# Designs tried in a protein design run: designed miniproteins, single chains, continued (5). Part 20

Each design is a single chain, and the fold is of that chain. pLDDT is the mean over its residues in the fold that is shown.

## One batch from the design tools (miniprotein)

Design m16708
Fold by ESMFold2-Fast:
Structure m16708 (fold): chain A 86 residues (1-86)
Amino acid sequence: MKLVLTFRNLTEEQKERLKKEAEELAKRGYDVKVEEKGDTLTITIGGLSVEEQIGYVLRAIGLELDGHDVEIKIEGDETRITVTFK
């Protein structure tokens, strides 16, 4: 299963923190790709278990409850989560 995380309206500090988290996942053996476009960061993660993907979905729901814009799409074997920070 593949997880695609898109974060929008990021500060520079938020981008650096997310990049470091992506680097730690890569060190743990996950297939991680990071794409940066202005204030948007897209992180693609392969090799996650179903339980790990559920964990990311739950964290995204938490961000929505905190007042951020969150979109979750499941397309076959791929989960896409888009977060726009306010």
Scores: mean pLDDT 83

Design m16709
Fold by ESMFold2-Fast:
Structure m16709 (fold): chain A 70 residues (1-70)
Amino acid sequence: ELEKKKEEIKKKVLEEIAKAREAYEAGDKEAAIEHLEKAIELLKDPVLKDDEIAKKLIEEGKKAIELLKK
């Protein structure tokens, strides 16, 4: 059960990251930031609390948002 939930969350995270990339390529920084923020919130789900990949993606997402806001 928990493993399936982790997989579903990670799939949604990848979809949001893909949407963020698409928005960025289109020049829509605001949409790119919104999708990255959604991905980070998904990664903060308690089932991923100790997931190393989730922690890395959160940090990468935060860095990307900071760069986009600059």
Scores: mean pLDDT 81

Design m16710
Fold by ESMFold2-Fast:
Structure m16710 (fold): chain A 68 residues (1-68)
Amino acid sequence: SMKKTKLIEEIISLLRKKSEEEQRALADEIAKKLGVKPLEHLSPIANITLYLLGFSEEELEKLLKELK
């Protein structure tokens, strides 16, 4: 949905303002919670983007609030 895409874009925009260490730590945390292995050839932001595609709109809104 357009709303889901907009939420993902807002989350990624906020994450790009964080250090590379913080981006990697968050990617690893989300991967662990989802029980998936990170794709090592992709950046932390690219991995997070793929994970967020599986999130509900409610889960995306919750994450966005936690990042603000």
Scores: mean pLDDT 84

Design m16711
Fold by ESMFold2-Fast:
Structure m16711 (fold): chain A 65 residues (1-65)
Amino acid sequence: SMAEEEELLELVERETEQVLEEAPKEYYEKAAELLEGLAKKAEEAGLPRLAEALREGAERLREAA
């Protein structure tokens, strides 16, 4: 449901923020690659809002790297 997708979007945002605060920068690039891969799968599964959130997370990680 849309409500379940919203909860997952909040989770993605929260986890991305924790990585930015706690993880060493050397892992940001690999984390971004993983999020980009998940975004493609989400889009293929018909979850465009989730795909967008995952791409935004990946971009934030790449910019911070």
Scores: mean pLDDT 79

Design m16712
Fold by ESMFold2-Fast:
Structure m16712 (fold): chain A 65 residues (1-65)
Amino acid sequence: SAVDVARAAVAARPDFAAAHAGLGAALADAGRDDEAVVAYREALRLKPDFAPAHAGLARALAAQG
């Protein structure tokens, strides 16, 4: 699945903000919005100015409410 591919990318590069954002996107596409929020927040912990993670986080939070 896209989630499995994204988890493998995070495992290969756990310090790469884009890998965590990619996992967030895959989880959001799977309807797993709570887990997507966690993945996007980890991306922003690693790179606070990472625009794709801010956009993804906003979308995942909106999908929850």
Scores: mean pLDDT 86

Design m16713
Fold by ESMFold2-Fast:
Structure m16713 (fold): chain A 99 residues (1-99)
Amino acid sequence: MAAEEGAEEAEEAARYAAEAGAEAAARGAEAAARGARLAAEAKPDEAQAKAAAEAAKAGAAAARAGAEAGTAAAEAGGAVAGIGGAVEAGLAAGVKPAE
């Protein structure tokens, strides 16, 4: 059994996917938060102040969702590397240690 070879191949592929996903999610979250902050920081009138507050709240929610997506992508990379070996059940995993 060449588990080490499979683990390295799977880890590299998963790492590329996780990094790309995490980076995209982080950029999206930053852009959303920045947009909401700029809208709120503009000195709006009463109606605009309410709209800016709603935009800031939506931006914060989007930033949190982006961060969660990035974390999920990183965790998926670790799972593909075969933590606990359970991932072998139907996934393309390369690492199959004894325990």
Scores: mean pLDDT 55

Design m16714
Fold by ESMFold2-Fast:
Structure m16714 (fold): chain A 93 residues (1-93)
Amino acid sequence: SLAERAKELLLEGNKAFNAGDYEKAIELYEEAIRLAEEAGDELLVAWALNNLGLAYYKMGDYEKALEYLTKAVELAPNNPLIRANLAEAKAAV
């Protein structure tokens, strides 16, 4: 399914992120978001947006980090980890 493909891309993006390859992580997270949106999996979109925002944060692009983390919180407003990541990004801008 599209949702299963999006999860696979999210996991590959996480591997790239953990290896410090933030540019590759961003590309993989953007594709994961596209497929998750097509699948209608809002929670998967929220997690992929959260991870995309964290990748931009690691690259020092705090404006983009704030943009994507804000979108993630809008989709998952009660998720404490996504909310904490947004608070951290707000402190950096």
Scores: mean pLDDT 89

Design m16715
Fold by ESMFold2-Fast:
Structure m16715 (fold): chain A 55 residues (1-55)
Amino acid sequence: MEAEASQLIAEMAREFGIPNTLEARQALNRINSLLIEGKISEEEARERLAALAAA
């Protein structure tokens, strides 16, 4: 269980001020899944979250 990845994503989302919309939550879940599976790095996840915050 990759609980640390989920917590890290949640903390970054709070730091970037990402809104609690359905669309934002779905995007966060996608990024979290990719990070857990090792398909993206923590840096890549941060970049994707920054893009989400800007959208």
Scores: mean pLDDT 73

Design m16716
Fold by ESMFold2-Fast:
Structure m16716 (fold): chain A 64 residues (1-64)
Amino acid sequence: NRGARTVAGAASAFGGVSEEAARRAAELADKGAPPQEIAEVLREGGLSEERARSAGEALAQAGA
């Protein structure tokens, strides 16, 4: 999938997620949102549920 290849390249800095989703996840972490809500935003941005869950947990702990 050519589109997936392009997205993976551009979003690799955020673990394969779009910049918009990464920014929204950071906003939620800054507000003290639970990791599950942060993970939902990352999943919308293109992360798998496994990666989104682990990234959401890390952002919730680091961003608050």
Scores: mean pLDDT 65

Design m16717
Fold by ESMFold2-Fast:
Parts: sequence; C-alpha cells; structure tokens
Structure m16717 (fold): chain A 89 residues (1-89)
Amino acid sequence: SAAERAEEAARRAEEYARRGDNRGAAEAALEAADAALEAGATGDPAFGGGVAAVAAGVAAAGFPGGGEVAAKGARIAAEAARTGKAPKL
C-alpha cells in the first residue's frame, strides 16, 4: 500500500541520515512524500508530503544535519499516510 511505501521510504531516509548520506536521505524523503500524496487520505497527507519535500531540499543543499532533517520530514509523511491526518501545528 501507499502507507507501507511511505513507511519503507522513511526507514531508508533514517538509515541514510545515520550514515551521513544527505543525498540518499533526500531521495528517500521524496519517495515518502510521493507515497503520502498517493495515499490521498483525510487530513491532508499532501501537507506531510510538502514538509518532506522541503526537508529533502535542505539535505540536497549539503547543509550539516540536512540528512536528519530529510529523515524527520519523511517520518512526518509516513505518519500522515498511515493515519490520514495532518500533523497538528
């Protein structure tokens, strides 16, 4: 399912971030965002996807800790895909 793909992508983003692979983390975060958008659930998974895409952009820019930011964005996207709810701000 789309939620399972978002979860798997989030795990990969976390693993890449742990290894210091900012590019890999960013790519995995974009996959998580895409899967969250595909899930199309109530509560705007697109919001989670947008956050993951922004985080991936930061990681791609090569900033220190960028991979960790991408992994956090991917986790938000996976949570949105799983629950069908937007994160409360």
Scores: mean pLDDT 75

Design m16718
Fold by ESMFold2-Fast:
Structure m16718 (fold): chain A 55 residues (1-55)
Amino acid sequence: GLSDLPREVAKALLRKAVEELPLPPEVKAQLIARIDTADREELEALAREIAELGR
């Protein structure tokens, strides 16, 4: 799972996932900024949020 990965690898995977979503550029930029500054707990929450957006 995401929690088993180094933080930088988890951030890279989440950024890639966000870039692939059919979202407005401003929403993508906001999500990427949140990913880049997130701690592990915040990254887990963001991963769930991004997964819901990808459904």
Scores: mean pLDDT 79

Design m16719
Fold by ESMFold2-Fast:
Structure m16719 (fold): chain A 72 residues (1-72)
Amino acid sequence: SEEEKKRKEMGERLAKEYREAAARAREAGDELAAEAFEGLAELAEKGVSFADTPEELVAKAREIAERLEAEA
């Protein structure tokens, strides 16, 4: 479907941008920011595959963060 194709393209583009941002952060010596951007890239790919909207992606990211906090 056209909607599915659009979401896949958006996720791939966002993931690429976040990975490029992670590389720049590493060059600047900001490892924490680099890890955060890599996490965002993975969520963009996963969220677009499993979420219908950016809002759903944000909701899933929040749920993952809450689960990680509970397990820490």
Scores: mean pLDDT 68

Design m16720
Fold by ESMFold2-Fast:
Structure m16720 (fold): chain A 62 residues (1-62)
Amino acid sequence: SIEEVKEEIKKIIEELKSTGDPAYIDAADRLEKLVKENEENLEKLQGVLDAAKQLLADAKSR
């Protein structure tokens, strides 16, 4: 479960970085830091995943 959530966040981070937009690259770097700081906390990782999904949805709408 924790590993699955981390892999999903990692995939979203790569998609955000692939936009080439400095704002989304910076946001992806912050998400990466949050994953590293909370790597064994499932509840916090779920929150990071929710934030990542929101950012990706916003990026894809542009």
Scores: mean pLDDT 81

Design m16721
Fold by ESMFold2-Fast:
Structure m16721 (fold): chain A 67 residues (1-67)
Amino acid sequence: DKELEEALKTLEEALKNKDAKAAYEAYLRLLELLPEHRERIVAFLKELAKKYPNDGVIRALLIAAGV
């Protein structure tokens, strides 16, 4: 899914660059995609959390996914 890949990349790039606006946009997009792509999103976020262990956006998305 092009939308999913784009949203995941946007989140990773936003966290790398400390771009709060891009991170928030990716957060909203991933929330919309979560019901259909929960497993893929959770797997990606768990890997990303290893690089950014205290990130609020990653934590909020994992909570929304029921993790």
Scores: mean pLDDT 85

Design m16722
Fold by ESMFold2-Fast:
Structure m16722 (fold): chain A 68 residues (1-68)
Amino acid sequence: MILQAIQDAIDAAPISAEVKEAVLKAIDETPDLDAALRAAREAMLAGGVSEEQADAIVAAIRAAIEAA
């Protein structure tokens, strides 16, 4: 359930497919959830996403995990 919630939240995010792939990879490669969300944020920033937008997407992913 948690993995599906993360995938759904990322798919709904208003970012490019390339950045979505980088975010999914960062989460998949990182075993700790808080570290995974930090890695996902870093991947978004490296992909040209603003800090404000990256923070909003991380919050959406966290909320989706909590709802699952």
Scores: mean pLDDT 77

Design m16723
Fold by ESMFold2-Fast:
Structure m16723 (fold): chain A 58 residues (1-58)
Amino acid sequence: SEEELREIVRDEIEQAMKAGLTPEEALKLLDEHFSKYLTPEERERYRKIAEEVVEELK
């Protein structure tokens, strides 16, 4: 579900930020990772969720 996807994205961004990355750097890292494995539509959906998560964590 989208809620489960959001939880996974949140965990990944939080881990990156704990490692010393900025929210913007965490978002870029995730986008680069998913570009290799997802369709363009799936990548856009992940990106939107990741952007929302980053805004919440600021």
Scores: mean pLDDT 76

Design m16724
Fold by ESMFold2-Fast:
Structure m16724 (fold): chain A 89 residues (1-89)
Amino acid sequence: AAAKLAEARAILAEAAARANELLAEGRDREAAVVGLRGAAEALRALGAEEAAEYALRAAEAWAAGDEEAARAYAERAIEAARPVMEALY
């Protein structure tokens, strides 16, 4: 458990740092894509594979400019991640 949490935290920290760099450059869509891909990798490290898949689909939709689909997939990722996140906190 602790090793998976450390891995997920490291992945999220790297994704957050890169997303913040892109946001500072005004590259909001690219920042969202990087953040969602990082979240997907972290969720996969925690064993939340369904949530990770939805997060990846949200990232793909944001990259394609489909904001409606991106939000819908992100919401599904949050719902699928809820039991895993509640078990960690």
Scores: mean pLDDT 81

Design m16725
Fold by ESMFold2-Fast:
Structure m16725 (fold): chain A 80 residues (1-80)
Amino acid sequence: VTETLTVTKEAKAGETVTATAQSSDSAIKPGSKASASVETESGDRINVSPGVINADGTITSTASGNHSTSTITVTFTAEA
């Protein structure tokens, strides 16, 4: 089973953003794979950590880097 989740946050210049999404699929559990990708509205290139699936079914990642004030979108792909 594959689930795609997106989190959008407003960030100030250089701000580190923690993105948390909630899985609705009971097959997505701790130990499943989650990938994360990041985009900024400003077009600045930043880093994103791998997605971590928590015991409560949330998926968390951090996006960080040198960027202008922007909307940051983190997209998770979770696999059971």
Scores: mean pLDDT 80

Design m16726
Fold by ESMFold2-Fast:
Structure m16726 (fold): chain A 64 residues (1-64)
Amino acid sequence: VRPKPGGYSMVVKAAQTRAGRVPPSVSQQLNDTIKQAQQLQSQGKDQQATDLLVSSLQQVNGQE
């Protein structure tokens, strides 16, 4: 499978699930990113919203 603008709902669920399993400081950062991505999605910027969530999840998983 390849990234698509329509993948937002899957990525946001993954971010919400991850936020529940990390320390509170990291959870707050993920929740803030989810809110930003939701604003981008409401502006029709689905790809940017998806990319933001993917980047945040990679940061949390890999400490990049």
Scores: mean pLDDT 73

Design m16727
Fold by ESMFold2-Fast:
Structure m16727 (fold): chain A 56 residues (1-56)
Amino acid sequence: EEEKERLEKRREAVLYEASGGVYRMAAEAFKFDKEKSEKYLKLSEEYERKGREILE
């Protein structure tokens, strides 16, 4: 039982997922700029993946 470590890992996962969501929103907001949109989409995917792996 490692409640404090579990909470810290979950907090990190939530931060990664939140960052992924923010980057996804940024990609949509910057859809007029294909380079920025693509970069933000790539970032959102990476952060979402890391968040899922940590929470797993």
Scores: mean pLDDT 78

Design m16729
Fold by ESMFold2-Fast:
Order: structure tokens, then sequence, then C-alpha cells
Structure m16729 (fold): chain A 65 residues (1-65)
């Protein structure tokens, strides 16, 4: 369904954002550890959103057979 496709796209977008922030965090780890720590907090929020999207996708797949 279109809803499943949309959720899969949202999951990919969140995963890409996590990867981008992870790379930025690693680049700043030694030069700006305070900024790196703030990026870690944003990554944690995105990981929670990713888990929620994956749960919604699983539930939707179960409902649509």
Amino acid sequence: SQEIVRLQQQIQEVEERIAELGAEREALRDSDPERAAELDKEIQKLLQELAELKQKLAALRQQQR
C-alpha cells in the first residue's frame, strides 16, 4: 500500500539523517566534544523515532495481511 511505501521512505530518511549526524559527531569528537555530545542527543531522539516508525510499519503489515 501507499502507506507502507511512505513509512519505508520515512524510515530511510531518518536512517540517512542518523548517518549524517553520526559522521558530523565523529568529525567533531576531538575538536568540539560539547557539540559532539549535543549531536549524540539528537541521534538518540532520531533512534527513538526510527523505532516508532518500524513498529508502525510492522503493525500496518500485519493489518494489511
Scores: mean pLDDT 85

Design m16730
Fold by ESMFold2-Fast:
Structure m16730 (fold): chain A 61 residues (1-61)
Amino acid sequence: GRNLAVGLLQEAGLSREEAEEIVDRIEAGTPEEEIVELLQSHGMSEEQARSVVRAVRELLR
């Protein structure tokens, strides 16, 4: 669920507000490449960002 997805993003180094923005963008249908770029802007590597996006999408199902 959403709370688990937000928690995962916070463990990956995002603030709660940043994590909620990422989840909102994913739920709105934002393309994976855009989410990966946003996560990289928050300090993640491309590999970390792609792994986190996949995990978050699974938690939102």
Scores: mean pLDDT 84

Design m16731
Fold by ESMFold2-Fast:
Structure m16731 (fold): chain A 110 residues (1-110)
Amino acid sequence: SREEEIKNAEALIESVDPEALLPILEEALKHAETDEEKAFYLRYIGLAYLKLGKYEEAIEYYEKALEIYEKLNDKEGIALTLEKLGEVYKKLGKYEEAKKYYEKAKELLE
C-alpha cells in the first residue's frame, strides 16, 4: 500500500545521513512537475529536518506539504503529514498541540 511504501521510505531515510539527503531531495523538488510529487518531496525534506533536530524547519516543510495534500483531497497524505507535525510538536514539548494533530490524523484514516 502507499502507507507501507511511505513507512519503507522513512526507514530508508533513517538509514541515510539526513544532511547528505537534503540536497538530493531539494534538487528533486526543484524538478517536480506535479503537485503530488512536490508534496512527496516536501514531506521527506520535513522528515530530514526532523531527524536533524531542526524542528522549526521541519514544521515549515510539513505545513507546505499539508497545503498541497489538502488541495489534492489526499486523505492519506494529509493524515501522514499531520502525524509528523504531531511528532515535531511532541519533540518541542508541546504535548497538547501534538495530541490535536494525532487526533485529526486518526479521524481521517477511519
Scores: mean pLDDT 84

Design m16732
Fold by ESMFold2-Fast:
Structure m16732 (fold): chain A 80 residues (1-80)
Amino acid sequence: MEKEIALGVAEIQVGVGNLLASKGDYRGAGEMYERAAEVLEEAGLLEEAAEAYRKAAEAYRKAGDEEKAEEALARAEELE
């Protein structure tokens, strides 16, 4: 199924993001969570996409990228 494939791809991207965050690369983590969110959104998995956008926002905030954090939060709110 298309949604099953999207979920699997997003899980890999979230895993990479978690690894980057564990090493202090919060910008890289945010980019991975955002990519996961985009894949989930395209597949119509809106609740999971919103969660991934919120994770991206938190990572971008920790990286000091307030603009990207705000954009990611706005995307999450749009999907809810």
Scores: mean pLDDT 86

Design m16733
Fold by ESMFold2-Fast:
Structure m16733 (fold): chain A 61 residues (1-61)
Amino acid sequence: SVEELIERALEMAESLSAASGTPLEVVLRQLVAWLERERPKLSPEQAERVDRVIAHLRERQ
C-alpha cells in the first residue's frame, strides 16, 4: 500500500505540473515540504508510511 501511495502521489504531481505549468521536480519538492509539515500531526504508524513516501519522492527529484 505504500507503493500504491507513492504511485498515486506521482500521478497527482504530474497532473498538477501539467495543469499549472510548474516543472515536475518543483511540484515534487513542494509536496515533500507539505508532507514534512503535516508529519508531526500523524500517528506513529502513519508517520512511518509518510517517511517512506517522502524518501521515494526525493529519489524522483
Scores: mean pLDDT 79

Design m16734
Fold by ESMFold2-Fast:
Structure m16734 (fold): chain A 49 residues (1-49)
Amino acid sequence: SKEVQEKLKKEYGITIEDPSKFSPIKDGVGGEVSGDIIKLLEDNGFKLS
């Protein structure tokens, strides 16, 4: 979980205080969220909405 948060911060510039409220679509990850990123977030317990 923390390793994924650090990876997102470093690679995508995303800082997540509460992973359950994170939305890659609304938070504008790279302008387009790939399936790989969505799966990575799901595998690490992020709720997507």
Scores: mean pLDDT 54

Design m16735
Fold by ESMFold2-Fast:
Structure m16735 (fold): chain A 87 residues (1-87)
Amino acid sequence: LTDPLSEKEQLLAQLDVLIDTNLKAVVFTVDKNGNVVKEVAAVENLEELEELRKRIEAGKIEPTPEEQEKIRKMREELEKIRKEAYK
C-alpha cells in the first residue's frame, strides 16, 4: 500500500460516480464476477455502495480486500468502456 489518503480519495470518487450512475434508470454495474453489465439500477447494489462510501469518507476503515478487488475490476472495465465509447 502507498498513500492511504490518495487511495481513499480515489475510491470515494469512483463510488460517487457509481452511485450517481446507479441512481439513473439504466446503469453499468459490476456483477458478482466483476464484469460491467448494462442494467437498470439495483436498490441492493446502491445501498452497498452508499454504505462503503460512508465508511471510507469517515476515514475509520478501508474497504475489505474483497471490496477493493471488486472496485479495482470495476475501474478497469469502466475505463475500457469509456475508451471505446468516445470514439
Scores: mean pLDDT 56

Design m16736
Fold by ESMFold2-Fast:
Structure m16736 (fold): chain A 63 residues (1-63)
Amino acid sequence: MSEEELQKKIEELENKAVEAVARGNYKEAADYLEKLAELLQEAGDDKRAERVRKSAEELRKMA
């Protein structure tokens, strides 16, 4: 995946997670955050990936 394609996909998943939270769809938001964490790890941003994974786990508990 090119850096441009990767950044576009990251933004897409961020927007989808935010929209899901706004609708109270915490399970769906957690699913998007898990995919986001995978892409962040591929991009080498391990710290952000770890934070996003924690957020996903917390949202799953609220679902």
Scores: mean pLDDT 82

Design m16737
Fold by ESMFold2-Fast:
Structure m16737 (fold): chain A 72 residues (1-72)
Amino acid sequence: MIPSPEARAHLLEGARAAAAGKYEEALEHYEKALELDPNSASAWALKSRVLERMGKKEEAAEAQAKADELAA
């Protein structure tokens, strides 16, 4: 339930990469965070936003659906 320090660190690094426009690097960090905590609605939502920015609309929609399911 409480995110691991490692998962939280990857979310932070991913957010920094996304802010810099480095979407591939951001995805790598969000995937690592999800590997550590697959039930993180926040991580799925952040992954969805980056996928949208990259034009990967189908993958973004799938990630958003998981975020919505976990947040409900």
Scores: mean pLDDT 81

Design m16738
Fold by ESMFold2-Fast:
Structure m16738 (fold): chain A 60 residues (1-60)
Amino acid sequence: SELKKKLEELKEKIDEILQQIVEIEETKDPNDPEAQEQIKKLEEEGKKLGEEAEKLTEKL
């Protein structure tokens, strides 16, 4: 069940990214360009991991 293990690892990484975004949103000004750039970077990383998880799910 290598595919299931990879899916679980991807899900955990996505959850960590979402947690980081929430922390930035709670601690930073929403108009702070540095905070906006950090959130954008995290969202792009999360999107890539989500697309990888989707492709693996199609193979199950």
Scores: mean pLDDT 82

Design m16739
Fold by ESMFold2-Fast:
Structure m16739 (fold): chain A 58 residues (1-58)
Amino acid sequence: SEKEKVIEDAREAARKAGLSEEEIEELVERMRELAREGKSAREILGEGVRRLAELLGI
């Protein structure tokens, strides 16, 4: 699904950015929770970008 693609793309981006496995799993679980709540792929992407920026200190 589009939502699953967004989540897996975020996992790969976080891994390439050098985040720890624990940080990657926290990011992915947050995005999966939004998907379970029925949020759109766009909303899930937005939260993923926001959280990734926080973890990278941007």
Scores: mean pLDDT 83

Design m16740
Fold by ESMFold2-Fast:
Structure m16740 (fold): chain A 69 residues (1-69)
Amino acid sequence: SAAREERIRALAERMPASEIPELEELIQTGRAMLAKLKAEGADEKTIQRLEEEIAFLERLLERKRELVG
């Protein structure tokens, strides 16, 4: 938890603000993929991994937006 928060903060500080739209698009694509995988009855482990990746990206976006203004 704490280590994940530190990684998110460090990445947010390094990423340029110009990458915010790309990050938003990546999150939207991931959510669409997650919905499709759940509908198809995909492996629970695969679903959990993608959910964790999306959650990481969402927190990264939140922190970057806080840093920009």
Scores: mean pLDDT 87

Design m16741
Fold by ESMFold2-Fast:
Structure m16741 (fold): chain A 59 residues (1-59)
Amino acid sequence: MKKKKDYEKAKKAAEELAKLKPKPKIGPGGLALTLKVSKSIASKALKELEKEGLVEVVK
């Protein structure tokens, strides 16, 4: 029910960080805690943006 909203929230937050600095290193755990979303959802959003070259995911 809330998974799509949480995914969009995580994606937008990562995109905003990418606007402030080129290719920021973002961990899915840190993003999940900050936004209060599932680590799995945060990881999926970050992987999509990493494929687009906008962020670097801390593995």
Scores: mean pLDDT 74

Design m16742
Fold by ESMFold2-Fast:
Order: sequence, then structure tokens, then C-alpha cells
Structure m16742 (fold): chain A 92 residues (1-92)
Amino acid sequence: GKIAKQGAEYATKQAQKSGAKATGKAEGNEVVITVEGATPAQLMGALAGAVAAEYEGAEAETRVEGDTVTVTIKGKSPEVAGKGAKAVGEGL
């Protein structure tokens, strides 16, 4: 839905402001945020944001592969997924 897409776009823009290449995808109740060339600060921010997303009622999984960080946020609804994605973006 629109809210999940807005959350993904917000997280993508926050990562880009910090100099990283970021993409966000929203589909149904799931948002996937990928940050390429992540700094250690962005990695810590993604982990903190994933925890914050769980307080919004979402499930968040953080995967690190080299300098790429992927946060998968799954909500009960597109609104919850979008709120979780925004929390991840605030960490980035």
C-alpha cells in the first residue's frame, strides 16, 4: 500500500543523505531496505532501526553481506510495515 511505499522511500532517502546507495521495495505487508556501501554507523543504525520496527509491531530481519545491509520488515498490515520502514530510516 501507499504507507509501506512511503516508509521505504523515507528509509532510502535517509541512507542516501549519509552517502550510501540505497533501494527500498514495498510489496503488500513487506518492505525491504538495501543499503550498499554501508558505513559502520549505518550498520549500527540499521540494527537499531530493526529493533525499533519491532516496537511498531513489525518483524525485522537484518542481513549483512560484505558492505551491503538488507533489512526485511514484515508487518501485520502495509501500515505497520511502513511504520517499521520509517523506524529503520530514522536509524540510518
Scores: mean pLDDT 79

Design m16743
Fold by ESMFold2-Fast:
Structure m16743 (fold): chain A 77 residues (1-77)
Amino acid sequence: HMTREEAFDRLLGLIVDALRADPSVSDEELADYINRFIEARERGDLEGLRQIAADVASRFPERKAEIDRLLAEIEAG
């Protein structure tokens, strides 16, 4: 059983790890993803979270299943 807070922390960690592993991703781009995620989380903006998750899953298809699972945990509450 995973809590919603754990799902947020794991999804953010996965996004950060995936983006950091890509040398084409700038520090500014990484910071933008982190800031957008935190803002969406604080505002309860599920659509914003879905957009971030979809973009990352598109860039890192090997991470898609885990991203989709974590997003589903967040959306379920």
Scores: mean pLDDT 84

Design m16744
Fold by ESMFold2-Fast:
Parts: C-alpha cells; structure tokens; sequence
Structure m16744 (fold): chain A 82 residues (1-82)
C-alpha cells in the first residue's frame, strides 16, 4: 500500500522513473493489483513509452474488466502507435 501511494505522488509530480519503481515494488507485493498496473501504464504513457503502457493497461483490464479509465487510455496509447 505504501509503495502504491508513493507511486501516485511521484506520478503527480512528473517523476515518472520514481513512479515506475514505486509501482513495481507495489506489484512485487501484490502482482494482481489492477490499479497498480493501470498507474504503471500511465507512467509509461507520460514517458512516451506507449508499447509498455499498452501492456500494463491490458493487464489492468484482464484483472478488472470494468476499469473505464484503463479502457479509454488503452485506446489512446494504441492511437499513438498508429
């Protein structure tokens, strides 16, 4: 939980490398944390790493199919690669 909250704070501050590291620590403790996969996708998206963003948005949706933000941002990341 602590790592997940720190990741959100880093993401808000534009510290994307620190956000990624924090979310990876959260996922090491709970690999099926849908929101951590979604936020990790957001951090990659902000860095322009759209392929990595797509991977994590898809994982978030596999864990939580009703995650509307993940559905929308997956489409946006796919459009960036088209």
Amino acid sequence: MEHFEKGKEYLEQGKYDEAIAAYQEALAADPDHAEAHYNLGEAYFKQGKYAEAILHYRRALALDPDHEKAKENLKKAQEKLA
Scores: mean pLDDT 87

Design m16745
Fold by ESMFold2-Fast:
Structure m16745 (fold): chain A 93 residues (1-93)
Amino acid sequence: SSAEIAQKIVETFVEAEIEEAKELMKKGEEAFKQGKLDEAKAYYEKALALLEGVLGPDHPLVAEALRNLGDVYKAMGKDAEAEEYYARAAEIE
């Protein structure tokens, strides 16, 4: 049916975007481990935007991206901003 074909197209698109976001998260984690905080922030922000776009703002993978951004802000000495990201993640979980 047309509805079944449409669902499969959407599912394939969502899966591809999630895989791209997961790869960005891995790159962010590697940059963070190397102390490249601005680079880690950029990767996690891109991953967050992709995940929010396909899964909505309240998905567990969005919470993971928010926690990782919190960790970056904390490492930058921006504790207030870090707490805001952690609070957003906690509201999802």
Scores: mean pLDDT 88

